# Designed miniproteins, single chains, continued (2): the designs that were tried, part 83

Each design is a single chain, and the fold is of that chain. pLDDT is the mean over its residues in the fold that is shown.

## One batch from the design tools (miniprotein)

Design m6750
Fold by ESMFold2-Fast:
Structure m6750 (fold): chain A 68 residues (1-68)
Amino acid sequence: SLLTIAAEGGNLEAVKWAIENGGDVSDPQAMVNALLTGNQEVVDLLLENGANPNPEIPKEIEEKVREK
C-alpha cells in the first residue's frame, strides 16, 4: 500500500500524505517497516493515527531487527 511504501522510505511527509489519501493505518506492515528502518518519527505518527504498537514480526525479520 501507499502507507507501507512511505513507511519503508522513512519519509515523514510521505507518511502524512499516504494517511491523508486513505492509507491503511491498520496494516501491520507499515509499522513493521517503520520499526525495521528505526524511524521513530514515522512510528510515532502511525501510533497517533491508531496503528497497532505490537505488530507481528516474522521470525526471519525479527532476527535481523535483533542484530541492528
Scores: mean pLDDT 70

Design m6751
Fold by ESMFold2-Fast:
Structure m6751 (fold): chain A 133 residues (1-133)
Amino acid sequence: MSVEELKEEIRQLLLILAERVELFGKKARETEHFKELEKETLELLKELYEKDPEGATEFVNTPFPSPRLNGDTLLHLAARTGSVELVRFLLEELKADVNAQDTNGRTPLHVAREFGYEEVVKVLLEHGADENL
């Protein structure tokens, strides 16, 4: 897979994960299919980083091109899915901006709190998320 094909597949997988949480709530995370998609997303992110470390760190901080996502980054979508392992990888390996703001001024911390993902909230705070943004 090319670097551009990897980026598009990662975007599509995160959108599918976010849509499943939107439709079925946090119980979507308990399904085997959801867990398989999370694992695949993480594996593709690792492959992207191995092929192009600099482009991967730039990609993680680039807003999604869809106007429906209001300038959401990969970290916003990972927080919305409740995926602790994805959030941690984005912050620790890909240097995601923990305080990235969408077009409405929402941070990944706002998203994680809205959906009640306490472990994601904890990881974001450990990485310097600003509660006052």
Scores: mean pLDDT 84

Design m6752
Fold by ESMFold2-Fast:
Structure m6752 (fold): chain A 95 residues (1-95)
Amino acid sequence: LLPLNPRYAEKLLKELKEKGINVKGEIFLDEATGSGGRAITLAKAGAKHVVGGDISPEMLEAARKRAEAEGIDITLVQGTPEEIRKYYEELKKKA
């Protein structure tokens, strides 16, 4: 099992809190999700939904397996930054 790095999670959540961003109940976009570290951290912190995207299918497969191992649901999109943003905008309209 590949655990989340606790220091990365703590630093990200602290930075969001200092900026006045409430993670709970919000929909987030991670345009360059890689292996899903940020997306998974946001979902575990109580985000309503997270959209993670990357051009690399291998990175998205790693992110999918990692999310499954953590027992969380995130949406993963393979595409360009423009395609990923369009998906996020459509998802926000439905929520």
Scores: mean pLDDT 75

Design m6753
Fold by ESMFold2-Fast:
Structure m6753 (fold): chain A 62 residues (1-62)
Amino acid sequence: MKILARAKEDYTARHPLELTLKKGDLVLVTEVHDEDWWKATSLKTGETGYVPASVLEVLSEE
């Protein structure tokens, strides 16, 4: 399943495995292992990392 989402707010990565996002950035969610943390790829930079699910607004799901 692929989820297209948008960052609702700025998020600064605290660890190398996390993804830094700015409000309005589009991401493709590739893994949903925990309810609180999703693995996503930034469509702007191509970088992949974990972000809090609460930062993301789901736009579409396949």
Scores: mean pLDDT 80

Design m6754
Fold by ESMFold2-Fast:
Structure m6754 (fold): chain A 60 residues (1-60)
Amino acid sequence: GPMLAVAVEDYEALLPTELTLKKGDRLLVLRFVNENYVLAQSLETGEVGYVPASVLEILS
């Protein structure tokens, strides 16, 4: 199932398919796309998009 994660740093979206995050934002990781990116849903905004795995800590 989806994994709970938290943003460990701010991230500004570089593409319209990416999420913009603030440090401390909570997300559900829906899937790992590759070693560098995940598809996630922001629990703050409800938006779904891609985010670098390096800016997240998995909490599950």
Scores: mean pLDDT 86

Design m6755
Fold by ESMFold2-Fast:
Structure m6755 (fold): chain A 74 residues (1-74)
Amino acid sequence: DAADARGRTPLHRAAARGDAETVRRLLAEGADVDATDVNGWTPLMLALARAGTTADPAGAREVVELLLAAARRR
């Protein structure tokens, strides 16, 4: 899993876990979809990395779709 101990926003953490409900809430609150962690990873990059290695593809897919929708508007 592409995770570090610091530099991650709540959106990074939710994306890394495939937590679509938390991702929706954070995006509704104006969370910065372009924020980078200490390694230069955005929440979308973490979600994509996890989607390729997780046993829960449905949760990972929903998180990726939410983050893509937010990022593509910009």
Scores: mean pLDDT 71

Design m6756
Fold by ESMFold2-Fast:
Structure m6756 (fold): chain A 158 residues (1-158)
Amino acid sequence: MPTEQEQLNADLFIAAAQGDLEKVKELLEKGADVNAKDENGNTALHYAAGNGHLEVVRLLVEEYGADVNAKNDKGNTALHLAAAYGHLEVVRFLVAAGADVNAKNDKGETALHLAARYGHLEVVRFLLAAGADPTAKDDEGRTALDLATDPAVRALLG
């Protein structure tokens, strides 16, 4: 049977994934671990960032000291997930909060590779302005330009 702590942390992941700001506050006040990892290595910050829940991301980082550079079991940070799903305002916040713009996941991919692959033009534009390396290569030797299928993203990277 899960411990009370394991249940609090599991409920925190669900509340963060749903963007339930008041439930996230309640669970953290009850002693949920802000940096707890699930079976995939995801934190509450990974779930909130991957679903674009800016106010939950802000609460976790600014009030509860969530690790902005925490990696899940695939080496993804919250910035990788926000960039992959095109959550521009979450990407802006995470970079301002000290996210490593050039962090690599377990495939050698940066947030710029994921934003370019999925055609998130304004995320690509912002990450470049924030000092993302457009010449960075993944483990297959591909740059963000090599992964871009969207013509406007390709024109921004080439």
Scores: mean pLDDT 96

Design m6757
Fold by ESMFold2-Fast:
Structure m6757 (fold): chain A 105 residues (1-105)
Amino acid sequence: MSPDLLEGQRLLASEDEEERRRGLLLLAKAIAEGDDINAPDPETGETPLHIAARRGDLEAVIFLLTNGADINARNPATGKTALQLAIEAGHEEVAEFLRSNGAVE
């Protein structure tokens, strides 16, 4: 995984909105450089979309899906999708957006 993709994923998991925004900018740079937006984190198995859904960050979810994120990607360690993570975390707005755009549980 590229340094920009790894750091982007780390920042996207932050509770700080400014850090998450910086994470999105690093992910955008990584995508522009040819990195796979669907690459799971080697330690957690989470994709950027999994992280955004778990955090309830609708802006990040929309950005990632617009840039080719697989809406139904499963975490290889847990089997969970972004939709399942949003539901479990109580992020109903993100869950409804994902369902409306073809996500399955």
Scores: mean pLDDT 83

Design m6758
Fold by ESMFold2-Fast:
Structure m6758 (fold): chain A 56 residues (1-56)
Amino acid sequence: EAFKEYDKDGDGTLSVPELTALLKDRGLYSEDVAREVDIDGDNTIDFPEFLTLMSK
């Protein structure tokens, strides 16, 4: 799965740079998605949040 491939640390989360790379590779990266990822400044996305972003 794409999430596991980009989860280099194997910690079950994606950092913002890892998520950005994944979205660009899948052609899903957009300005709106970038803003959504940055909204909290937490710099971490777990798997359920990733699925939510993918479904939008």
Scores: mean pLDDT 64

Design m6759
Fold by ESMFold2-Fast:
Structure m6759 (fold): chain A 85 residues (1-85)
Amino acid sequence: PKFLTVDEALRLFKQFDKDGDGYLSKEELISVGVKNKNGKAVPVGIGFPLDFKAIVDFIKEADIDGDGRLNVEEFVAVYTKVDLT
């Protein structure tokens, strides 16, 4: 299996955090993982197929406390556990 490294996750976070507020919405994070969500997973990002179910499950595991946003630490934890194979 292929996993994102911490460095890769940090680079992606910085690219997606256009407002520089240190947070990403989980809807934005899911959208990054699957670009065309019509019951089909489409590879996005670093050229690997993304497991949409794994992304959703690890977002739930990251336990976003009611604000619907991921900070850097939560984002890194989610993405370093995604199997990209």
Scores: mean pLDDT 57

Design m6760
Fold by ESMFold2-Fast:
Structure m6760 (fold): chain A 63 residues (1-63)
Amino acid sequence: MLEALFKEYDVDGDGVITAEELAKVAGISGVVAERVIAAADKDGDGVIDFDEFKAWATAAGVT
């Protein structure tokens, strides 16, 4: 489930989710997407990799 969801957000298949990809897939503004990335991005590089996404999704209660 989580890997399939990650691939939906990773539209170009580079193995990370950017704020632009999140905004496009989720239909949210770029500012909101940047805030979501900042909350999930532990190392502050401005993208979410699969490990960060998995940790965030688990904390958010994704089943």
Scores: mean pLDDT 71

Design m6761
Fold by ESMFold2-Fast:
Structure m6761 (fold): chain A 77 residues (1-77)
Amino acid sequence: FKIAEFKQAFSFFDKDGDGTITTKELGTLMRTVFGENPTEAELQDMINEVDADGNGTIDFPEFLTMMARKMKDSDTH
């Protein structure tokens, strides 16, 4: 995947142009882009790995880090 594709997906869910997305938006993105159905606990775990401040939001660099980890560790087992 290209960074531009992640940026487009992120921007689609960044409704206010703040450069951040919420846990709910991340869940929707995972479902639409990857066809996954993460639980709230799984989404929270992913966010906690990148959101050191515990704001409940993810900025673009944190989102890229999360996607890079998922691409390497593939949830297919």
Scores: mean pLDDT 69

Design m6762
Fold by ESMFold2-Fast:
Structure m6762 (fold): chain A 101 residues (1-101)
Amino acid sequence: SSRKLTLDEKLLLAAAKGDLEKVKELLAQGADVNAKDEYGSTPLHLAAAAGHLEVVKLLLENGADVNAKDKFGLTPLHLAKDFGEEEVAELLEKNGAVDVA
């Protein structure tokens, strides 16, 4: 790719891929844990949808908003449930995720 990604764009990509070490490095470099892509998805949304349990845990430990809403009004918990990621859904609920109707 000829385009240099921002730290926030790199964090979103690393979270979506489940790259735990890269997520740690980018957060240490000052990437925004609550960064949003064009759909309003945070790193936590992307990791939760993909079932990346250890990345979800790390993002929550670094102050990720467990109840962040994307442009469709969906939270990370909604995406985890929609994609059948039961262990991620349980972790999110233990960290204050609520079923918002």
Scores: mean pLDDT 86

Design m6763
Fold by ESMFold2-Fast:
Structure m6763 (fold): chain A 121 residues (1-121)
Amino acid sequence: VNEVDEEGRTPLHLAAELGDLDEVRRLLAEGADVNAKDKEGRTPLHLAAESGSATRPETARDIVELLLAAGADVNAKDKEGRTPLHLAAANKGGGAEGVREVLLAAGADVTAKDKAGNTPE
């Protein structure tokens, strides 16, 4: 369950990116590392927040809620200093609003600056 691809992504990263809610549940039940980082320093929560509008908008919120319930770090920073909220705020598709609401309710830092000095807003 913690095997990585060429980009350092676990199966949980890929399931979160694809919006596959049932696969996310299965992998978490099998002991997948919810805070695993890929080669860009991104966690599964980063990929769920980034892709929430593109793949399956209806499952994006549920996947974010499951990852947070499993102990995902809501304020994890990638190699560019971006949090999941930075990536969610950049998405303007149908799932992005629900994802942002869940991240904010979980204590996402709206004042966090990436390496370019940008906040999520």
Scores: mean pLDDT 78

Design m6764
Fold by ESMFold2-Fast:
Structure m6764 (fold): chain A 130 residues (1-130)
Amino acid sequence: IEEVLSKHDPNAQNSLGYTLLHLIAESEGDLEAVKLLLEQGADVNAADRYGRTPLHLAAREGRLEVVKLLLEQGADVNAADDYGRTPLHLAAEEGREEVFKLLVEQGADVNAVDDRGLTPLDIAKERGIE
């Protein structure tokens, strides 16, 4: 996988707008592969066809160490997808309590409103998160 990464454009997108960073951030992929992609100039804020960044996908999947690394590399904590959802909304919807807390500590807006009129705080209360 490292040999493939060294020979390919880290910002190449598939038909869904997914970069390799999106796929690794979403999957059970190696944290070192995320680091390698970012070192090769992968755009930490690349948006897929739904406006979702790697941080959205890592937050949804509860990948705490990947979320930390993406934020350290300048990921926009308040990036909104095409539905007005931030990474914090997705962490709340999936019950990812530790990711939710980390995003709030990193300046995530708990009052950002999605297309349903819901804030991450509203979703967190329904899901039993703080």
Scores: mean pLDDT 82

Design m6765
Fold by ESMFold2-Fast:
Structure m6765 (fold): chain A 75 residues (1-75)
Amino acid sequence: SALYNSLSPLEQKILELLAEKGPLSAREIARELGQSQSTVSRHLRRLVEKGLVEAVRIGNTTLYRLTPLGVEAVR
């Protein structure tokens, strides 16, 4: 999609990873993509602001998942 193609390569990889593996923490995303947690958290904030990703708190853990718009963007 045009929205997906406007994203940085790392943001595209984050969306693809969440599409494949479901809800993940910033730490798990960072580990999977070989990035720092601070870098991933910064890009996750942008993706949340764009409505492509949402943050879900489960106990003491924040997990990130695709919104319906995020699912459409990856497809």
Scores: mean pLDDT 89

Design m6766
Fold by ESMFold2-Fast:
Formats: sequence, C-alpha cells, structure tokens
Structure m6766 (fold): chain A 155 residues (1-155)
Amino acid sequence: MLSEKQKQYMEKLIELAKALGREDLAEELKKAIEEAEKSEFPGLVLTEAFLRFIGDILGLPLSDAAIGRAVFDFLLQYPRGLKNFQGLEDILEDPEVFKKSFLDALRKQYGDKFTEERQKLVEEAIDIVLDLLRGKISVEEAAEKLKELRKKLES
C-alpha cells in the first residue's frame, strides 16, 4: 500500500501535468499510482514515472533503458536497499544523488546534444519540481517556471 505522503506527491505531479496542458502525462501518472499499489517495489514504479514525467515536460524524453539506468545508478547509492526504497520521499531527502543519476542518464542518451547549458536548465527544472513537492511553491508557479525553461531548452 502506498503511503499517504507518496499519494500526495503524485497528486501534485498530476496537477502540474494538467497545468502544463499535458493531460496525457496526468493519465500516465494515474496509471503509475495504480501499478505502484500492486507492486512489491512501489518506490521503483513511482521513481520511473517521475523520471519519465520530468523528461517529457522538458522535451527530453528518456528511453526505458535510460530510465532503468538512472534508477539503477540511484539505488546503488541508496543505503537501505530496494525493499525499503520509498521513491519520491527518498529523492526529497537526498536530491543530489537523484539529480546526478538523472543527468548522467540524459548525457548517455543525448551525448553532445546535452550541453552544459541544457544541463543547468534541467537541474533548475528538477529543483522547481522538488520545491513543488515540498510545498514551497504553488502548482501555477511551478508550471509558469517550467514553461519558461522549456522555451530555453528549445532555443
């Protein structure tokens, strides 16, 4: 069973997807919640959905192989082991490990197209989403900032 806190984080991501005009991503996040509730490893299911979500909203979609690599690299640094991994809760407690794994996956997938400028914009986008999950900013503020970052990534 998912923790109430994990459900609250996922609901904030669903509202963010809607605010970004991405009803497709909102439906994918809802399916990820249903899959996580049935999984032995709900933290993994939610983390994979979170990685896919960030990539998609930034126009840098991650392949399934890149998502799997990012999760694997993150979990190698997770001291409590796979069964104790709580997904978004653990990412919020140790965001730098998550950022490093996510950025490494993007570099491996996109190569020279993932410039230092694009890396900084992706790091800023991750911080915006994490601040939303922490309740530091509203869904509307997060959506506006992410739309601006997306325009810079497309230029």
Scores: mean pLDDT 83

Design m6767
Fold by ESMFold2-Fast:
Structure m6767 (fold): chain A 117 residues (1-117)
Amino acid sequence: DRYEEALDRFLATRDVNAKDAYGRTPLHYAAEYLGVEAVERLLALGADVNAKDVYGRTPLHIAAEKGRLDIVELLLRHPETDVNARDVNGRTPLDLAREAGYDEIVELLLAAGADEN
């Protein structure tokens, strides 16, 4: 898969905040495709939890849209996480979780201080 090639490339440089052609960091790919251990490792190495890709999406946007409950819980435990970050369309992680019907993720985001607008 193309995401593993991008992740391996950035990890080989040891720059956990390096961005690819889509503005994505290793943490974006881990939030979409990898497990909690990969996300924890990247955060421990100083990954920017609020990094935005070319569409203004943070790792939390991706995890919420993909229904990745365990990853959402882990990201929300990080003290710097912006639960109300907006993408280029003005969409928050809460908006994406609601449209996808991930009720458990919606409840977690609201408990973490997500605004309902």
Scores: mean pLDDT 84

Design m6768
Fold by ESMFold2-Fast:
Structure m6768 (fold): chain A 78 residues (1-78)
Amino acid sequence: SKEILVDELSEEVMLEAKKLVEQGIEVTLVPDEEAVREAARKAGEELGLSEEEIEEVAKRAVETAKGLGKKMAEEAAK
């Protein structure tokens, strides 16, 4: 589903970032909107979604990636 796709991308990014931070490496998260959109579009095509549905998935994926970057910055500032 659209929600599962977005959560899967989010979990992998957060897990990798957390591992790097725990090793004392400073991680800068810049959401690559184009890469996120392309991943969502490919997944939507595999699921047989319409172009309109694919755009909705891509939009949600981009919004989630931006939210993760903001949360990581806020947590680092605490």
Scores: mean pLDDT 59

Design m6769
Fold by ESMFold2-Fast:
Structure m6769 (fold): chain A 62 residues (1-62)
Amino acid sequence: PDLGLQLMGAARAGDLERVRELIAQGADPLYKDEYGFTALDVAEAFGHDEIAAYLREVQAQV
């Protein structure tokens, strides 16, 4: 149910495997937190380049 919130946490932690799992389970890659940030924004802010590249690709297909 809270897949979007879990996706944000995985992106912040740098857990690429968890990010992929959550997207495969139907997490909305365009989910915004209370500050208006997506998981991509969080991954970029924390320097997780591989996660940011993956989320950029996923968001482009939505």
Scores: mean pLDDT 82

Design m6770
Fold by ESMFold2-Fast:
Structure m6770 (fold): chain A 61 residues (1-61)
Amino acid sequence: MVGDLYRAVEDFEALLPTDLSIKKGDLLEVLKVVNENFVLARSLRTGEEGYVPISFLEKVE
């Protein structure tokens, strides 16, 4: 998971200042697995970092 490339499968709007807003189709690098529900990720489109629900991401093959 950490260091792997992921794609957003749905839009996610940040609920907290530490969350990352993403658009469906965005590519993200996973920096840290926080818990079973959230990862810390970096958006390759914007360069921003923040928490994203893992259920909104799929691994890029």
Scores: mean pLDDT 80

Design m6771
Fold by ESMFold2-Fast:
Structure m6771 (fold): chain A 82 residues (1-82)
Amino acid sequence: SKAESALLLAHVGAMVLSAEIWLRYLKETDPEKAKKIEELLEEMRKLEDEMQALFDSGAPLSEIEKLYKEVEKIYEEIKKLV
């Protein structure tokens, strides 16, 4: 449903915000890890933009879920660096 798709986008927004907070902290304490998180965060934002475009076009939940799973994989990589 459109409501379920909107919830997935909201979850991605929360993951992006968390990663941005961790990035800010690590820029001061571990610049090498911060650089890796910046690269992964850029990939997450690109996927978020693609999910938003699918949502706006009325694409099926299954297509949005596929991109959501890719975002989750990147977020798990970021969590390993924190």
Scores: mean pLDDT 89

Design m6772
Fold by ESMFold2-Fast:
Structure m6772 (fold): chain A 106 residues (1-106)
Amino acid sequence: HMDENGETELHQVLKEGDHGNIGALLEEMKKNGEDINAKDNNGNTALHLAAADPNAPVEIVELLIEYGADVNAKDNNGNTPLDLAKENNASQEVIDLLLEHGADPD
């Protein structure tokens, strides 16, 4: 379910930094036909939020991509997850993972 800000539960747990149940939540979303690429009111997908968080484990970004996250989705400012990862000093492993899975470096 989306909240009043257009956020799914996945957006909320990523913003809160609660990464413990992400795999189970993604599996539930897949079973319920929920869109992993749902955008909040700022145009952010779950992958934008995970890539922008320097404290997010690389495994969370990998899970989102495996569940069909669009690595080239643009937020309302035109930023991709790769753009936000670079701006927020995400680990090189996150940047490399996004590039490996087809993120546009330009």
Scores: mean pLDDT 81

Design m6773
Fold by ESMFold2-Fast:
Structure m6773 (fold): chain A 125 residues (1-125)
Amino acid sequence: SLNQELLRAALEGDVEKVRELLEQGADVNARHPDDFLGHATPLHLAAAAGHLETVKVLLEAGADVNARLADVPEVHPGLRGATPLHDAARTPGSEEIIKVLLEAGADENAKNALGLTPADIRALT
């Protein structure tokens, strides 16, 4: 599906493919069907992978900056309830991605299922 291709393109940082798929009507807030990936959105995948330009394109297209990974037993405890900002916080070299997410309205006080904020995760790195 277009949504599955968008999720893959976001993970790979393929900016041109992301733009093409969004133009074709892919859902910018599509959820990954895999329970073990916490039903990640394209923005979660791009942020986790450190793809700055892809993050910007997704935000411009209306991505939910505060989308949360599923808080269900199938998801790894450290990923449950994570926002894209949590994913960026655990990724080395993501200072510009963190800045862009905060400028787009990311909740810096959001807690994942372990009660950790993005700042707490960065302190562990």
Scores: mean pLDDT 84

Design m6774
Fold by ESMFold2-Fast:
Structure m6774 (fold): chain A 75 residues (1-75)
Amino acid sequence: DAADANGETPLHRAARAGDAATVRELLAAGADVGATDKNGQTALDWAQREGRVASARVLFDYLASTTEPVRGRRP
């Protein structure tokens, strides 16, 4: 929830690191999955750009559970 000078939240950092457990804990703590950094990128965008499939999966599942169904694309 604390963003740095680039608008990067702990959720962005956990997603980039591929730390699915930390991503899950941050979402449970009420982290905004839709929060964007200064480039307009979400944590899901960061996970996908870095190829972090585990954290991307957690973020995708969270989004799907929040809105039934909105963007349930499973590649």
Scores: mean pLDDT 73

Design m6775
Fold by ESMFold2-Fast:
Structure m6775 (fold): chain A 66 residues (1-66)
Amino acid sequence: MKFLLTLDGDVAKAIGAILRLIGDPRVEVKRIGENEYLVTYSGPEEEAERLFEELKATEGVKAERI
């Protein structure tokens, strides 16, 4: 699963969410803009959906499925 993260506002919580992603070997994070990150998840689809919803609910993070 692939999704785009855009960071806005107070970035402290957004940074915390991204650091959590970097720690997972099933997650690939690529910076594609100043505040934009492309995330690729290679684990189970159900876990990918759960991860996406958690990021979407994070303050200062806009998450979009691509």
Scores: mean pLDDT 74

Design m6776
Fold by ESMFold2-Fast:
Structure m6776 (fold): chain A 87 residues (1-87)
Amino acid sequence: NELGRTELHELAEKGTDEDALEAQELIKNGADVNHKDKYGRTPLHIAAEKGHIKMVRLLLENGADENAKDNYGRTPADLAKENGHKL
């Protein structure tokens, strides 16, 4: 899409239990959990920003880089903290 987001980014933003199941299926079929959008954000950045704890756990269990920095130098944990969420 216009933001360079993958389907995994979009599922991470919605963050329902069903979206987590769909994300797991995409990852099983070869989706890159560490793909960066145009702002340098991974699916983990988006899930953390939104506080979607089940999605965060799924992504971390499948090799998401918790130390990845967006174009502003922020990690997923930084975005979670700025938005009042815990990882």
Scores: mean pLDDT 85

Design m6777
Fold by ESMFold2-Fast:
Structure m6777 (fold): chain A 88 residues (1-88)
Amino acid sequence: DVENQRGKQINNLHQIGILRDILNGGGDFISQELSEERGREIKETADEALYLAEEAARNPEKTEDLEKGLELMEEARRKMDEEMDRLQ
């Protein structure tokens, strides 16, 4: 179902955008409090994930770009969780 696939792609892009904003805020916090390098890595990874998701949204044939974007977002989230655990 083409509409089902398109809806899923739009929802994934929306979720990645929200996560990117959250991870940029968290990355700024990590940069200021713990490690500038680690905070920058988190932000750059999240930004790259959004870029790939936007590319996939423009070109539905590039489903692999969406998969890559989701993988990178999970990686940025994992890095963020690891740094946040150090603050607890």
Scores: mean pLDDT 76

Design m6778
Fold by ESMFold2-Fast:
Structure m6778 (fold): chain A 97 residues (1-97)
Amino acid sequence: SVEEKIKEKIESLIEGMMAVLDKDGDGKISREELDAFMRARGLDAEQQAEARRIADEVDKDGDGKLDLEEFREFVEKDPLLKKWRNEFIERLKKKLE
């Protein structure tokens, strides 16, 4: 179905982002890797502070890193990443209809 294909592509996108951001290959994103990503995307100091707050909120095991599930929640809760994800979903829906 279209919905299943959208979910599959969203999961592939999140996994691809994890692979790019996970510089040490431990299967998790460190705060340093996240900070580098935010700076590369041109986020200002306020946007970076909000993203760090949300990262702390979704970090269920408190290890200072985000695994795949925690990173998925992070993308869904951060306002800028959520907007980017929604724009990606809208673009994808137009291709799959």
Scores: mean pLDDT 74

Design m6779
Fold by ESMFold2-Fast:
Structure m6779 (fold): chain A 69 residues (1-69)
Amino acid sequence: LVQEGQQRFQAGDYVGAYRLFQQAADKYLEQGDYKGASQSYLNGAGALAADGRYDEASRMGKKSQELSS
């Protein structure tokens, strides 16, 4: 999921990228891996920002911060 999300981001498919990063974050949370979830939300925020969705990017960035603290 993370690798595929990064591939979509590089291809300019920002919508596909953030969805894959959200799925990765969900899987990490199911496993109790808060570091993986935090990083996946941060990557998703980057994809949303690249797509011009700044409000959504801000919310995902905040979620990443909450999981890393």
Scores: mean pLDDT 80

Design m6780
Fold by ESMFold2-Fast:
Structure m6780 (fold): chain A 78 residues (1-78)
Amino acid sequence: SLEKLSPEVRAAIEKQGLTLDEALLLAVRRGDVESVKILLEMGADPNAKDENGRTALDIAELTGNEEIVEILKKYGAK
């Protein structure tokens, strides 16, 4: 449910028109573990790239969020 996403991630989808893939990248940048899980369960691409060519996994590794790294790998991130 979109209501279970953090307010910023939810607003990015509902008010700014972000796709699920773009919202996943935002949630990863925020370290928002709960929104990352929800977006992946909703079918977001675990291999999605931002406009700079960074994957969700690249961002999670750069920010040192090991929990998000493991979640992304569980959903098929390379």
Scores: mean pLDDT 84

Design m6781
Fold by ESMFold2-Fast:
Structure m6781 (fold): chain A 58 residues (1-58)
Amino acid sequence: SLEELERRAEAGDPEAALKLAVYYIENKDFEKAIRYAELARERGHPLADKLIEEIKKM
């Protein structure tokens, strides 16, 4: 569920944070998308920097 992904992301799961960022991109909530992409970067996800750059271009 979405709530389960949010809990996992905030608990330190970089993959859950990245998945949430993608989910919010698809729903056009770019404010939440950037927030979760930044969280994924903080937790060391290797794709997070590129995703942040793409969100900022949208």
Scores: mean pLDDT 85

Design m6782
Fold by ESMFold2-Fast:
Structure m6782 (fold): chain A 72 residues (1-72)
Amino acid sequence: SMEEKRRKIGKAVRELREEKGLSQRELAERAGLSQSTVSNIERGEADATPSLVGPIARALGVSIADIVARAE
């Protein structure tokens, strides 16, 4: 389901963020997003669109495809 895919993407984002030693606030600042947006993405409560995940991927130094591959 789309909800399951969102949760897997959110978990992948969280794992990548933690591997980089970043807080949700620090990732949000680097991505030009709010901390609540990052939190919602990591919880699987936000749309996993390229326009939303793209800034996060760039802030983490990875591609959207890398996040999707880790989510599988």
Scores: mean pLDDT 83

